# Ledger of designs, part 109: designed miniproteins, single chains

Each design is a single chain, and the fold is of that chain. pLDDT is the mean over its residues in the fold that is shown.

## One batch from the design tools (miniprotein)

Design m3794
Fold by ESMFold2-Fast:
Structure m3794 (fold): chain A 94 residues (1-94)
Amino acid sequence: SMLDTLLLAFASEVQAFAKEVLETSDDPELKELAKRLIELSREIVAAVRARDYERALALVEEVLKLLEEMSKIDPEKFSPYVELARRVLELLRK
């Protein structure tokens, strides 16, 4: 479905971004938040495969919260990903 495609693409993008943070950042707080993003991205994939869209929505909301925390540390790097997560949530709630 289009919803499955959107959620899987979002999870893939978040995972790729979080892996880049782990490889390039020297900030231990950002690295811990990036590890949590990877875990949540995997849980989004599992929720989509189970067709548990209520859980998938809740997991995207949790990803947004982590991205907002990361944006407090480096707003230039993380604000685009906060906006992406907000746009995904707007589409999921329609």
Scores: mean pLDDT 86

Design m3795
Fold by ESMFold2-Fast:
Structure m3795 (fold): chain A 70 residues (1-70)
Amino acid sequence: MLSEEELAKKYGLTPEELRVLRLVADGKSVAEIAKELNLTEGQVVALLKRIREKTGIRNEADIEALRKEL
C-alpha cells in the first residue's frame, strides 16, 4: 500500500496538496477539508485540481481506488 511519504515522493506533491489528498482519500468533503486545514473551499478545489494534474486522478472513482491503497 502507498504511504503518505511514498505518494509525496512519487508525484511531487507539496505538503498542502498531500494533506488535501489524504483527507479526500479518508472520505472528507471539500467543506470538511477546508475546515480542518483552515482554508476556503475555493482553495481546497484549487489544490485538488493541482493534485489531479500531478497524479492523473480525474474523478471520485479514482480517489476511491487510491483510498484502498492507503
Scores: mean pLDDT 73

Design m3796
Fold by ESMFold2-Fast:
Structure m3796 (fold): chain A 92 residues (1-92)
Amino acid sequence: MPTPEEILEEMRKIAKEIEEIYKEIKELVKKLGDKADPITVARAGLLVAAVSASLMIAERSPENYELLEKELETMRRILEELKEIKKELEEK
């Protein structure tokens, strides 16, 4: 069984990737101005907030492996959603 520290380190790595993609999304939104779909922009912000919540929950209960695995999978899904949002914004 992996250690809690190993899982948390993987989660922190994903959180850093999410932060980087979100910065790129913010730059695209700034360039698009009023052409940026406000629903797509709001979705990106909510997903980033969800990542912060997932990491906080995981760090508070590191002994709960089942919870750590669940939160890690949630963060992976959010990363993929943010990548798709970035693609949507890069297309027009």
Scores: mean pLDDT 80

Design m3797
Fold by ESMFold2-Fast:
Parts: C-alpha cells; structure tokens; sequence
Structure m3797 (fold): chain A 72 residues (1-72)
C-alpha cells in the first residue's frame, strides 16, 4: 500500500541519517554503519510484511527499532 511504502521510506531515511551521524561522531566505523543499516532495513521490511493488516502495530514496532538505534 501507499501508506506502508511511505512508512518504510520514512523509517529507512531516518536510519540512514542516524548511521551517517554516528560515523561522523566516531561512534561507528563505516563498515559497522553499513552492517547496522542493512540489518535495520531488513528489520523494517520484515515488520511491514508481518503487519500488513495492522499499520498501527507496524508503526509501533518500527518506532521501537529506531529508538534502539538512537539510544546508542
């Protein structure tokens, strides 16, 4: 759906911005950032696929993933 695609794109953009910032701050190496980005994108895609019938639950689970990443 268009809503699910917007959710996915917004979440991925936020992850990309976060890992790029963490590399600039010296918290992650470029290799660690690429690994974390790939893992986060995979998690986001799985959440959306698993909760296609419940967009609110998909949003909540995505927000938890993003909060975990931001806490580092």
Amino acid sequence: SEEAERLRQEAIDRVKALVERMVKEGKLTPEQAEELYKEAVDRINKIIEEHQDDPEKARAEIDRVLAELEAK
Scores: mean pLDDT 81

Design m3798
Fold by ESMFold2-Fast:
Structure m3798 (fold): chain A 60 residues (1-60)
Amino acid sequence: ASDEQIAGAAALGGEEADRLGAGMAAGNKVATERMYQATGARTAEEAGEAMRRAKALGLV
């Protein structure tokens, strides 16, 4: 994930990032679309990686 994608994930906040990530993993199209818009990612893997790295860096 890029620095911009990580920053986008961080801007969601931890609870919202977890909620959208769970929805994306469950195949929820609205959650997936919101995660793509927040992170700028084009794949679920990139969006998930951005969230994981934001949490690892303490930004979420």
Scores: mean pLDDT 76

Design m3799
Fold by ESMFold2-Fast:
Structure m3799 (fold): chain A 74 residues (1-74)
Amino acid sequence: SMPVLPPLSPEEAALLAALARAELAEMKRNQVSDEELQKFIERLEELRRQTADNPALVAELDAIIAEVRALLAA
């Protein structure tokens, strides 16, 4: 039971996911440090916790986090 954030519209959820993907694409292009990638994961995990009531956005954030983790493992 967590009452604190109003549910996002599908359009708002899609925009947040698109912004996160755009930020990851820019980070890849700029060859940012592993420390910056780790901070990005932490920010996405916090956003995921705050938007847990939106399963579509959670799935998108999980996919982006997995992609960042794969970059760190390579």
Scores: mean pLDDT 82

Design m3800
Fold by ESMFold2-Fast:
Formats: C-alpha cells, sequence, structure tokens
Structure m3800 (fold): chain A 91 residues (1-91)
C-alpha cells in the first residue's frame, strides 16, 4: 500500500510532499503522524491512498478521514477512482 501526502499553504501552493509505502497499518500510522505535524503548522493536506484493491484504498481513506475529523480537521472532499482514494483536509 502507498499513501502520498501533499502539504499546501493557505493559497493552495504545495510546500512539501511525502510518500509512505508499506503495510496498511504502517502507512496509516505515518500518515497520521505527518498530518498531526501539518496541522500544527496550519497547513492543509491532500492525501492519496493507492492499493491493489479499490475497497481497501476506500476503507483506508475513510478511516483516515474519520481520525482527521476527530482531530479537528475539516474534510473538504473525498473521491475514489480505480485503485486510488483521494482526500483533502483543511487545518
Amino acid sequence: TTIELTELDASGKEVRRVTFKGSKGTVLAFARMWMSVAKKLGHNVEVTVIDKSKATAEEMLKELAEDAEAMGWKVASTSVSGKTAKGRFEA
């Protein structure tokens, strides 16, 4: 499984991008840690989840979105296309 995180400033400009590859649990843990840091910096985040299974990618993004809402993030959008699930989160 792969998770790509793109950090955006208030104007929507990309300031940083990171990619995590590994097991579902490992990449979710790293994504949560990175999002926590981004939120403290006041940055918005785009998350892309890629898995060999569409259902797995969708479930992982849903879990991450639920965790993000609990942490005070606004879930601006979520979408699923093929093996890719994408979410946008505002700090």
Scores: mean pLDDT 79

Design m3801
Fold by ESMFold2-Fast:
Structure m3801 (fold): chain A 73 residues (1-73)
Amino acid sequence: MVLSGEEVRERLEEAARKVEENPGLREEVRAVGSYSAQQARWLGRELERRGLRVEFRPLGPGDDVLVTVERLP
C-alpha cells in the first residue's frame, strides 16, 4: 500500500550495494504505483551520482516501473 515507496528505497539501496560489490551484476526492483515510481526516480538520481547506472522501464498501462541498477561500464 502507501508504504511501498519506503520499501522500494530500501531495496534499491541494497541493490546498489550488491552491484558495487559485484561488477557486471544487474539488480532489478519493481516500484508499484506513482508514489513508489517517484521515490525510485529520486533515489535513482542519487545512485547515478554514486557512480551507478540506473534505468526505468514501464510495466504495462499503470504507473508501475521496473528499476534496473548496474555498475557503470
Scores: mean pLDDT 75

Design m3802
Fold by ESMFold2-Fast:
Structure m3802 (fold): chain A 92 residues (1-92)
Amino acid sequence: KLTPKKSLNYLLNKIDNLEDINSSEASKHYFAILLETDENFLKDAIKKLEKIVEKYKDHPDKTIKIDGKKESVVTVAKDLIRNLKGRIADLK
């Protein structure tokens, strides 16, 4: 079974290690995280992603492949942060 914690760890490991990701697999894990209603879990997830942004901020050449397309690690991490911040706002 996918849990939000397992899905978060999967995405964090793939992004931080610059590993190739299939978009269908990424979406599956992303939606599992979005089903989480624990605001503290989502805030911790954002903090972990912000550490990845900080690690790669001076390395815009560092990319991961999503379905064979190169995407900037910083861009991918920032997009995920934006989506998780939106989810927290929706929790009221």
Scores: mean pLDDT 80

Design m3803
Fold by ESMFold2-Fast:
Structure m3803 (fold): chain A 75 residues (1-75)
Amino acid sequence: MVREVTDELIELIRQDASKEEILEYIEEVKEKYLGSGPLGAMVGAITDVAKELLEQDASKDEIIEKLREEEERLS
């Protein structure tokens, strides 16, 4: 479920995971849900938001907030 992916991303960020660790998780989950139709598209949208904010050196709080907003938008 998209919520499980969002919760895992937020947990990694809260655990002070490195940018590299978070990006590895993003690639892994994108591959796992590749071809899953609408679910794959939703996972792609959430992970794209996380990746964009990480590339912009956004704060931990900003990334968590934006991930929650995107999950709400997709619901």
Scores: mean pLDDT 80

Design m3804
Fold by ESMFold2-Fast:
Structure m3804 (fold): chain A 70 residues (1-70)
Amino acid sequence: SPFDQQAQAQIADTRARLSAATSQDQINAISAAAQQRADDISAQYGTAQGKQVMTQIYAIRVDITTQQLT
């Protein structure tokens, strides 16, 4: 579906950007941009779809932060 394509593209892009980030400020900026795009998905496809994308992005951010602490 168009939603699946857009969601997968957004999640993949955000993961790549977070993996390349070298500072907390960069992680915060990338996360804020991803949240704005998830809001666009909510507007186009529904609140549940936007929440699904936000949940995946949050999990990626936590994983990257944990890797930086270890």
Scores: mean pLDDT 77

Design m3805
Fold by ESMFold2-Fast:
Structure m3805 (fold): chain A 87 residues (1-87)
Amino acid sequence: LSEEQLEAIGEAARAAGATPEQVEEIVEGASLSGIDAYVRLANALYGLSDEQIEATYEAIAPLLTEEQREALEKAKEDVIKKKKEEK
């Protein structure tokens, strides 16, 4: 992704309710690929509410590459499942 796209992703995450720290983790995840993208995105999403996870996914997914979108979708699914089990 370009620097402009990473900046747009960060702004979209902030608009969706992510904290500055979570925005940084999301942008870092979006700059990576494969398992590294999954791990960073999962860590960022884990700190969010279920509603914020959905809002973040909807805001960011269109800005990602196909590979990164797959990593985000997997991270979202796994984080929501884990949070339900831990509640």
Scores: mean pLDDT 75

Design m3806
Fold by ESMFold2-Fast:
Structure m3806 (fold): chain A 100 residues (1-100)
Amino acid sequence: MLSPLVQELVDRIAALVEQMAAAKTAEEMLEYLDKIEELIFDEEALAKLSPEERRAFLRAALTYLQLLLAEFKADPSVPQEVIDRVEELVARVRERLRAL
């Protein structure tokens, strides 16, 4: 079971990913992606977590982003720019997770 702090962050990522998946325009999708990126790389918030909690959060975030990426790649209505930005974020989260 995740700590309450990690659970709150994971729930926030899940909600933002659901909103991004439901968005109808590239502009809206990118706005939600910016919010997801800001939450994942909030250095002040992450500094309050233990190393184990940071790893748990980043692993959960990576899972949600990978599922979103697979869904977006299967949808021809999603612009390539959005797909490329999600792939870039997935790569950055993987790099951050390796550095832990």
Scores: mean pLDDT 86

Design m3807
Fold by ESMFold2-Fast:
Structure m3807 (fold): chain A 69 residues (1-69)
Amino acid sequence: SLKSLIERLKEAGIVSDEEYEELMKLNETDLAAASQKVADILREALAGLPPITPDTSLKDLVDAAAANL
């Protein structure tokens, strides 16, 4: 779920506590906007990494973004 991904982004240090609270609230009120913000955060964090393969799971994407920090 998107909630699990947002929690993982916070644990990985990709988002601040304030951003986490905003994203969690947005996930409950406007799922499309929450999904877009999460996608934008992941794209920014992954911008310096090698191309992602079709076998890459969402968890692997978050872990890769965290490793790049």
Scores: mean pLDDT 71

Design m3808
Fold by ESMFold2-Fast:
Structure m3808 (fold): chain A 83 residues (1-83)
Amino acid sequence: SKEEAAALGKRGAEEAKRGAELYKEGKEKGDAALEAAGAIQAIGGLLEAYLGVKLDPNSPEAQAGLAEAEAALAEAGINARAP
């Protein structure tokens, strides 16, 4: 559905951004657990946004969400890509 695809893209982008920030905080503080938790959340957000695009490849909201998630991971230095 269009609504579900848009929601997945938006939630995925938000989770990816939060995870990326936690990852950066963990690296800055030398907190390996926080760094790992941030990376897991960021990758989870990327996968949610990707599922939104798979559900509706023509959804501009899902596409924007995936792009935002990818940008957040890249800025943080997290080497992960959508499948």
Scores: mean pLDDT 88

Design m3809
Fold by ESMFold2-Fast:
Structure m3809 (fold): chain A 77 residues (1-77)
Amino acid sequence: LEELKRQAVEHARLGTEAAAAGDAEAARRHFEEAERLMEQVVAAAKAAGKPEAALEALGEIQAILRAHAAALEAAEA
């Protein structure tokens, strides 16, 4: 569980860095991978009866994904 969570957070972080550097394509790929890993983390945490761990990971990634969405919206303007 913790290793999947770490990988998801790492990809979200790399996506944020790519977005800041203006590489929208790289940012998108990293965020997509983070979402896939996040889904696995949530499923595993729920199966283990630990929803708080899933919510914590979701909170971190969700904030980063919202930042990426805002960056994409600004780029379209």
Scores: mean pLDDT 73

Design m3810
Fold by ESMFold2-Fast:
Structure m3810 (fold): chain A 72 residues (1-72)
Amino acid sequence: DEALAIVRDAVAEAQREGASPLALVRRVLERDDSDLARLMAAHAAHLYRQDPAIDPEELARRALALARAQQA
Protein backbone atom coordinates (compact mmCIF):
# COMPACT_ATOMS: atom_id res chain seq x y z
CA ASP A 1 0.00 0.00 0.00
CA GLU A 2 1.40 3.41 -1.01
CA ALA A 3 0.00 5.07 2.13
CA LEU A 4 1.79 2.53 4.35
CA ALA A 5 5.16 3.33 2.73
CA ILE A 6 4.57 7.10 2.97
CA VAL A 7 3.65 6.91 6.68
CA ARG A 8 6.61 4.59 7.46
CA ASP A 9 9.08 6.94 5.72
CA ALA A 10 7.56 10.05 7.35
CA VAL A 11 7.87 8.44 10.82
CA ALA A 12 11.52 7.47 10.19
CA GLU A 13 12.27 11.06 9.07
CA ALA A 14 10.46 12.53 12.11
CA GLN A 15 12.48 10.29 14.44
CA ARG A 16 15.80 11.35 12.83
CA GLU A 17 14.85 15.06 13.15
CA GLY A 18 13.16 14.87 16.58
CA ALA A 19 10.04 16.30 14.93
CA SER A 20 6.68 16.85 16.67
CA PRO A 21 3.59 14.65 16.07
CA LEU A 22 1.99 17.61 14.25
CA ALA A 23 4.99 17.90 11.90
CA LEU A 24 4.62 14.15 11.21
CA VAL A 25 0.94 14.63 10.23
CA ARG A 26 1.81 17.55 7.91
CA ARG A 27 4.59 15.54 6.23
CA VAL A 28 2.24 12.60 5.49
CA LEU A 29 -0.54 14.86 4.14
CA GLU A 30 1.90 16.75 1.87
CA ARG A 31 2.65 13.40 0.16
CA ASP A 32 -0.78 11.72 0.27
CA ASP A 33 -4.06 13.51 1.00
CA SER A 34 -6.32 10.43 0.64
CA ASP A 35 -8.86 9.52 3.35
CA LEU A 36 -6.73 6.51 4.29
CA ALA A 37 -3.55 8.62 4.61
CA ARG A 38 -5.38 11.22 6.76
CA LEU A 39 -6.67 8.51 9.13
CA MET A 40 -3.27 6.78 9.22
CA ALA A 41 -1.52 10.12 9.92
CA ALA A 42 -3.82 10.79 12.91
CA HIS A 43 -3.21 7.33 14.40
CA ALA A 44 0.53 7.50 13.62
CA ALA A 45 0.80 10.86 15.42
CA HIS A 46 -0.93 9.38 18.50
CA LEU A 47 1.36 6.30 18.53
CA TYR A 48 4.48 8.44 17.90
CA ARG A 49 3.52 10.73 20.82
CA GLN A 50 3.22 7.69 23.13
CA ASP A 51 6.49 6.07 21.97
CA PRO A 52 8.79 8.25 19.82
CA ALA A 53 11.31 5.36 19.55
CA ILE A 54 8.86 2.80 18.12
CA ASP A 55 9.98 1.05 14.91
CA PRO A 56 8.64 3.02 11.88
CA GLU A 57 7.44 -0.14 10.08
CA GLU A 58 5.61 -1.39 13.20
CA LEU A 59 4.03 2.05 13.80
CA ALA A 60 2.91 2.34 10.15
CA ARG A 61 1.37 -1.17 10.22
CA ARG A 62 -0.49 -0.39 13.48
CA ALA A 63 -1.71 2.93 12.04
CA LEU A 64 -2.99 1.12 8.94
CA ALA A 65 -4.85 -1.47 11.06
CA LEU A 66 -6.44 1.28 13.19
CA ALA A 67 -7.41 3.34 10.11
CA ARG A 68 -8.97 0.28 8.43
CA ALA A 69 -10.92 -0.59 11.61
CA GLN A 70 -12.21 3.02 11.79
CA GLN A 71 -13.38 2.84 8.12
CA ALA A 72 -15.29 -0.42 8.77
Scores: mean pLDDT 85

Design m3811
Fold by ESMFold2-Fast:
Structure m3811 (fold): chain A 61 residues (1-61)
Amino acid sequence: GLTRAQAEGAVEAARLLGYEEGAEALERAVKDVPFPASAAELAEATRRAGAGPQAVQVASL
């Protein structure tokens, strides 16, 4: 499972790579997801927060 620190690192990585909308959605999802979480759970929460098709890519960083 992913830790909260790993998910927060993914937010930073997404911003550095230019996935601004995905990074914002992932940051919101991190607040609502209990950790440790699976990558699939984080991607699903990120999609619900507004990342659209970037959700899986951003949550996998």
Scores: mean pLDDT 73

Design m3812
Fold by ESMFold2-Fast:
Structure m3812 (fold): chain A 71 residues (1-71)
Amino acid sequence: GPSREELFEENLRGALAGDEEATAALIEMGVRMARSLGLDPEEVARRVREAIESGELRSERDLLAIAFSLL
């Protein structure tokens, strides 16, 4: 199957083109990263969506930065 990096890049391209399924996949990646930190999945989902819309989300490292910004 595709690597995590390849899947992220494909989903980021889709989300930027307005694909809601791709956006949902990026949100799920962020929520999964944030689960070990005890963060609210709804708050993580909101922040990931905002980061896509603002151009803040460029790499998987940005998902981790978003999770840490919510601590």
Scores: mean pLDDT 82

Design m3813
Fold by ESMFold2-Fast:
Structure m3813 (fold): chain A 90 residues (1-90)
Amino acid sequence: KRELLERAAELARRAAELAREQGASPLVVEDAEATARLLEELSRQEEPSAALQAAALLQTIGALLDAEAEGLEEVARLLEEALKLLLEAL
């Protein structure tokens, strides 16, 4: 579980960095950064609350949709991989 969440957080951090490099809107960059922070927090807790789990899931989905809406294919791919790892960890 922890390893999956750590990998998901790393993918979200890479997505944020790639979004900055590609000149994405602040919305996409900030969403990916917020996703990474929530996934990191989730990875540090042995028994995360249902609210934290839901927040991480919703944030990751939102970040993915925003990246897709801006046509950032590789950023969206990294966030989709992070979402898959998060779902497997839950």
Scores: mean pLDDT 85

Design m3814
Fold by ESMFold2-Fast:
Structure m3814 (fold): chain A 90 residues (1-90)
Amino acid sequence: SEEEKEFEELVKEELEKIEAFYEEYAPTLSEKQKAELEALVEEYKKGLEEIVEKLRKGELSVEEALKEAQKLHEEFVEKVNEIIEKQRAE
């Protein structure tokens, strides 16, 4: 459907933004913090890809997929902010 295509396009844009964020920010981090950020980025990307796959299989509606993606985004932002705060305290 058009709504499913729009959701997939939003996920593609989000994945590109996360890759750009990682490329810009990772060089400023310690090796430990970089590894933590890499793990969070991979978890977030995998979560978004799983939502898209479930949507394609008809296991989720577009509305459910949007809610799941929003939850993943909020969790990702909170965890990234924890890494940033730890960096500032050092």
Scores: mean pLDDT 84

Design m3815
Fold by ESMFold2-Fast:
Structure m3815 (fold): chain A 65 residues (1-65)
Amino acid sequence: SMSEYRLELEKDYYIALLRMMGTIYNLSPEKVDEMVERIRNAKTLEELEKVFKEGVEEIRAEAAA
C-alpha cells in the first residue's frame, strides 16, 4: 500500500540521517546500530517520528559528553 511504501521511505531517510550524524559526531558504530534498529522496528509513522526524536536526543547527549 502507499502507506507502507511511505513508512519504508521515511525509515530509509531517517536511517541515513542517523548514520550521517553518527559519522559527523564520531559516535560508536554500536550505538548508531542500536538507534537504526529502533527505526527499522517502528510500525507506524507516529512511532517512527518518536523513535527518531529519541535517537537525535541520544546523539545530542553523547556529543555533549
Scores: mean pLDDT 83

Design m3816
Fold by ESMFold2-Fast:
Structure m3816 (fold): chain A 77 residues (1-77)
Amino acid sequence: MNISLAVSELQTRGQATLLGLSQQDYVPTTFEVLSLAGYPLPKSALSLTPAQFAELVQKTYGVQIQLGENSVLIQVP
């Protein structure tokens, strides 16, 4: 995955989709993309389930995360 491209897309359009992710990669990959895009989270967030991580992000920044089978959709407010 090109993280820099994902960050650029997130910042420019307010929406990004991360593709080709296994369930175990959802949290660490989304965490990295969000951190690079200016939405840093505490490292403790990496130990959360994908659903708990999505809830934390929504409560912290208003950023909506939608989990697919092998994808993560990120919507910026």
Scores: mean pLDDT 77

Design m3817
Fold by ESMFold2-Fast:
Structure m3817 (fold): chain A 94 residues (1-94)
Amino acid sequence: SLSNNLFSLLLEKSDEPLKYLLEVLNNSDTLNSELVKKVLQLSELTNDPELQKNVLQYLYTKYGNSNEFKNLLQTYLNQTKNIDIKNLIQNLLK
């Protein structure tokens, strides 16, 4: 239920193509690392900190128990130049 509430809020705040990719992710419980990477990159390009935080929280709620997802977040943390995104990911990986 919490994941569904976050997803609904994300769709209201998101424009294409991010909105479409979020819907694709929501239709499967299987982690697609390439789609997750694209969602994270598109989220960063919005320059909207609240949207970026909500995307990370949605992905973490859905995939946070996966070692593959945690490794993906660690890789993204090392690659991003956005300090706000770095701080959000570091807080999620605690």
Scores: mean pLDDT 79

Design m3818
Fold by ESMFold2-Fast:
Structure m3818 (fold): chain A 55 residues (1-55)
Amino acid sequence: AKAIITPLDENKAKLTVLDGTAIVTLVDGSKIELKKGSKILDIDKILSISAEVTV
């Protein structure tokens, strides 16, 4: 999947999925599945993102 990450502030970033499905894994082990669109994420809660990410 292709995605762009845009920092909003010190604790928040906007993840925009351009193509396919991105899977965000949080530090507590939970996973969020994102298809085409945008989601605001807590940076401190993100363990990994399963996508080709551009800042």
Scores: mean pLDDT 75

Design m3819
Fold by ESMFold2-Fast:
Structure m3819 (fold): chain A 88 residues (1-88)
Amino acid sequence: MSSSVLSEEDAKAMADAAGKAARDSGLSDETVKAIVDAALASTGQSAGEARARVLRTAVETAGDSLTLDQHLAIEEAMLKALRENGLG
C-alpha cells in the first residue's frame, strides 16, 4: 500500500510513534495529547505535511520547553512509523 497520502491506519501509527517519543522525552501530557491529535487529524494528507503539522503542534504547545533532542526524537519516530507503512 504505497500511497503518498496517509490512511487512517498510517495516521494512527504516526500518532502512536510520535506520542510515545514525546512521552519518553519527558514532554507534558498536554503536549503529548496535542501531538497525537495533530497526527490523527492528518488522514488524507501527505507524509511531509502530516509530519510538519505534528512538529508545528509540538513547538506551539511546548514552546521554549521543547529541546532539539525532543524535536528530533519525535521526527525520527514519525519517519520510522511512516517507513514501516511504505511512506518513509
Scores: mean pLDDT 81

Design m3820
Fold by ESMFold2-Fast:
Structure m3820 (fold): chain A 82 residues (1-82)
Amino acid sequence: MSKYDPVRVLRTLIEALRKQPGPARLLHQTDEFSILVEKGDGRLRVEISSTDKSTLERMREEAERLGVEVVREELLPPPPLP
């Protein structure tokens, strides 16, 4: 699994939180995307952001396919060059 595949990261975080018995929160953040998954009272919510519109759309579609509510979606500026 690629650490830079945001759709796979999203799926992994959602699956991890589904296995938790109570409220939990997982954040994965890079310079190009971030994913926050929260679980409370048996319900999952996700916040996504990406510097790439197509990546953002793919993450949204994956969350919707998994039955998880996307509560925040943001297009980020590209990371600064070194």
Scores: mean pLDDT 77

Design m3821
Fold by ESMFold2-Fast:
Structure m3821 (fold): chain A 70 residues (1-70)
Amino acid sequence: SSSVSARVLSSLSRDQRVDYSTRIGSTRSIQDRDNIISQLRNYLSQDDVDQIRQAMDDGYSGSITPGDPG
């Protein structure tokens, strides 16, 4: 599974999608997440970026994607 919405990531190239998904999923610090989000703004709408940011903040199960090991 992806650490972000598949609908959102489908707008990126396959290589970029894999890269961003991996970086987001492996990132634990808020500083690193913010850096990734700033890069995503070049490819995604502000609404989609905001959804990713919200999912990171709501990750009480230790992951952004539900059911993933935390």
Scores: mean pLDDT 59

Design m3822
Fold by ESMFold2-Fast:
Structure m3822 (fold): chain A 72 residues (1-72)
Amino acid sequence: MSKEELEKHYLQAAEGIVAAARELAAAGHRDAALTLLRQYGFPLAEEARKAGLDEVAEKIRELIERTAAEIE
């Protein structure tokens, strides 16, 4: 897998987590939405960082933090 393909994969995974969390929050399951972001979103950012994708890791972290703040 190329670096560009790997970056795209991580960003798409993060977008999927955010979309699922927003749907849970819209359904009234705010605590479940926040748990999803914390258990899958932040670990995904850390995995991207460990893979050497620091810019992508920061983008994912910012996206998850912003989404969590909007749901809280």
Scores: mean pLDDT 85

Design m3823
Fold by ESMFold2-Fast:
Structure m3823 (fold): chain A 85 residues (1-85)
Amino acid sequence: PLIRLSDEEMYGAARLLVEVVLERVPADSEAAKLAREVQRLLDEGAPVEEVRRKVRELLNVLNETDPEVAREAFGRMMRYAEKVL
């Protein structure tokens, strides 16, 4: 699914996604590896377009490996966006 968040919302939502994934999936999983990559991009102040791309990649992997976690994470990101509006 394509997520359309503002640049500021995207950084906040990405941090929330990383927290949910690292809490819920095994540390050695592909999803955890991608979550750490998202965290690195956030720490480096990477352009929002790169963060959006990596978040989509992470959500796609989660939908294949841990669909329940993907639904929870996506729902929390959407609730975060709604609170800012």
Scores: mean pLDDT 79

Design m3824
Fold by ESMFold2-Fast:
Structure m3824 (fold): chain A 71 residues (1-71)
Amino acid sequence: DEDVRRLSELPEIPESLLEAIAQAPSPSSAAALLVRYLEENPHLLERREEILAAIVDPTTRARVAAFFDRA
């Protein structure tokens, strides 16, 4: 999974989350896991550009971007 590989380059994203995203059945499920982590870690709201740049799947990126826009 290209998204998992790119997100693994970000030190703020834990391996447990990367494993959960890798096993997610859909881009929507992957996005939901990442959004939940961001909701639990509000200090990452300032890392919007780096996090979005790591996501190549358009559905996952759009859903995560929508979260940042409403935060």
Scores: mean pLDDT 82

Design m3825
Fold by ESMFold2-Fast:
Structure m3825 (fold): chain A 69 residues (1-69)
Amino acid sequence: SPLDKAIADPSATVQDVLKAAGVPEEAYPAVLERVEALTGRKIEPSDPVSQLTPEERAALRAVLRELTA
């Protein structure tokens, strides 16, 4: 899926992943707040995916999968 490709791309930012999942920019704060609640760390849209931990990457995927179902 576009989401799985974006999360696996080390050159992508968190914003690129959110765009690939079809998340509108207005919803970015809500999505990232849910990821923070799961991981204990705030991630920003400008953060490169390569700087995320495997746990943060998994949480982001889980939140976005719930929203796109």
Scores: mean pLDDT 80

Design m3826
Fold by ESMFold2-Fast:
Structure m3826 (fold): chain A 119 residues (1-119)
Amino acid sequence: MVRELMELAAELRRLSAELAATGDLAERAALKRRIADLQARMYRLTEELHRRLRSGEITPEELEEALIRAAEELGVLTPEQARVIAEALVRGAEVAHAVLTAVVEGMSAEELREALAAA
């Protein structure tokens, strides 16, 4: 689950870069549909992770460790960014999804922490 979420984040970064690089209207429309499907899948995973945290099936510490490990292995985000995502997942699925999207868009761990503190 955590690894799948990080794999989806990596694919979102790739698709977003492709969308930024193309001016072809048909290609842009296809990429936007793929991004929308990917975002919906990511949101479902953040809801399930938040549910497991709330039920005690996973601890915040186990989640943070798993996120850091998956993030480093896939090269998709830094350990510090992974920690902010873990904190956001404790708060809720919608906050976690927003933070994950911001990471893909290039926000630093410091910027993410400031945004999370203001939420």
Scores: mean pLDDT 85

Design m3827
Fold by ESMFold2-Fast:
Structure m3827 (fold): chain A 72 residues (1-72)
Amino acid sequence: NEEFLEKVREIGEELNLDVDKIVNDILSNPELLKKLLQEINESEDPEETLRKFLIEYDVEEGIELIRRAVLG
């Protein structure tokens, strides 16, 4: 969990995103965190999957997709 959050901060800063906001949003939704960790663990490229997640999160569509993924 801690190593994952450090990776979120590293990649988020590289992408010039508000990492504190993203981390807080993930931590306030444990189902979202579990879903994201599962997708990363099953991915052939975990860092690319995380990068895509952070980019998607920066757009309104990304927020909707995340909400639906948690519900489904």
Scores: mean pLDDT 70

Design m3828
Fold by ESMFold2-Fast:
Structure m3828 (fold): chain A 80 residues (1-80)
Amino acid sequence: VKLSDEEKKILEELVEEMQKAAKIALESGDEEIIAEFKKLYAETLEKVRELILKKKGSVEELQKVYEETKKKLQELIEKA
């Protein structure tokens, strides 16, 4: 499946936010925070996969997943 440049940009930004959150979660040493991050990562990956496989060119839905995930990552980081 060919991703549009817009979809690729959203995915790259999502990966960057995930990497930042992963670093903070791991550095916290809190097993609960690490577990919450792993769960959020898995859920987000599944949502992105479903959007890419089921709906070609769903930029608006991908952006919504990005925004919701970013908010949840920020809430998790604030707990660390």
Scores: mean pLDDT 77

Design m3829
Fold by ESMFold2-Fast:
Structure m3829 (fold): chain A 62 residues (1-62)
Amino acid sequence: AEEYARRFTNATLEERKRIADEWLDEWFKENKDKNTPEQIERFKKLREEADQRYDELLKKKE
């Protein structure tokens, strides 16, 4: 959706993280019937990787 893309582009790093978390939560809900522990662990790892990427972006701002 164009509205979603615009919001994400104009958002601060903090807001982008929130939007990404919301999108991931919605994706997780799609697989509500499966809810495997492996998928939960993958979700955790994805969050950690996203956090690391944002840290790198902050460093590059220099």
Scores: mean pLDDT 66

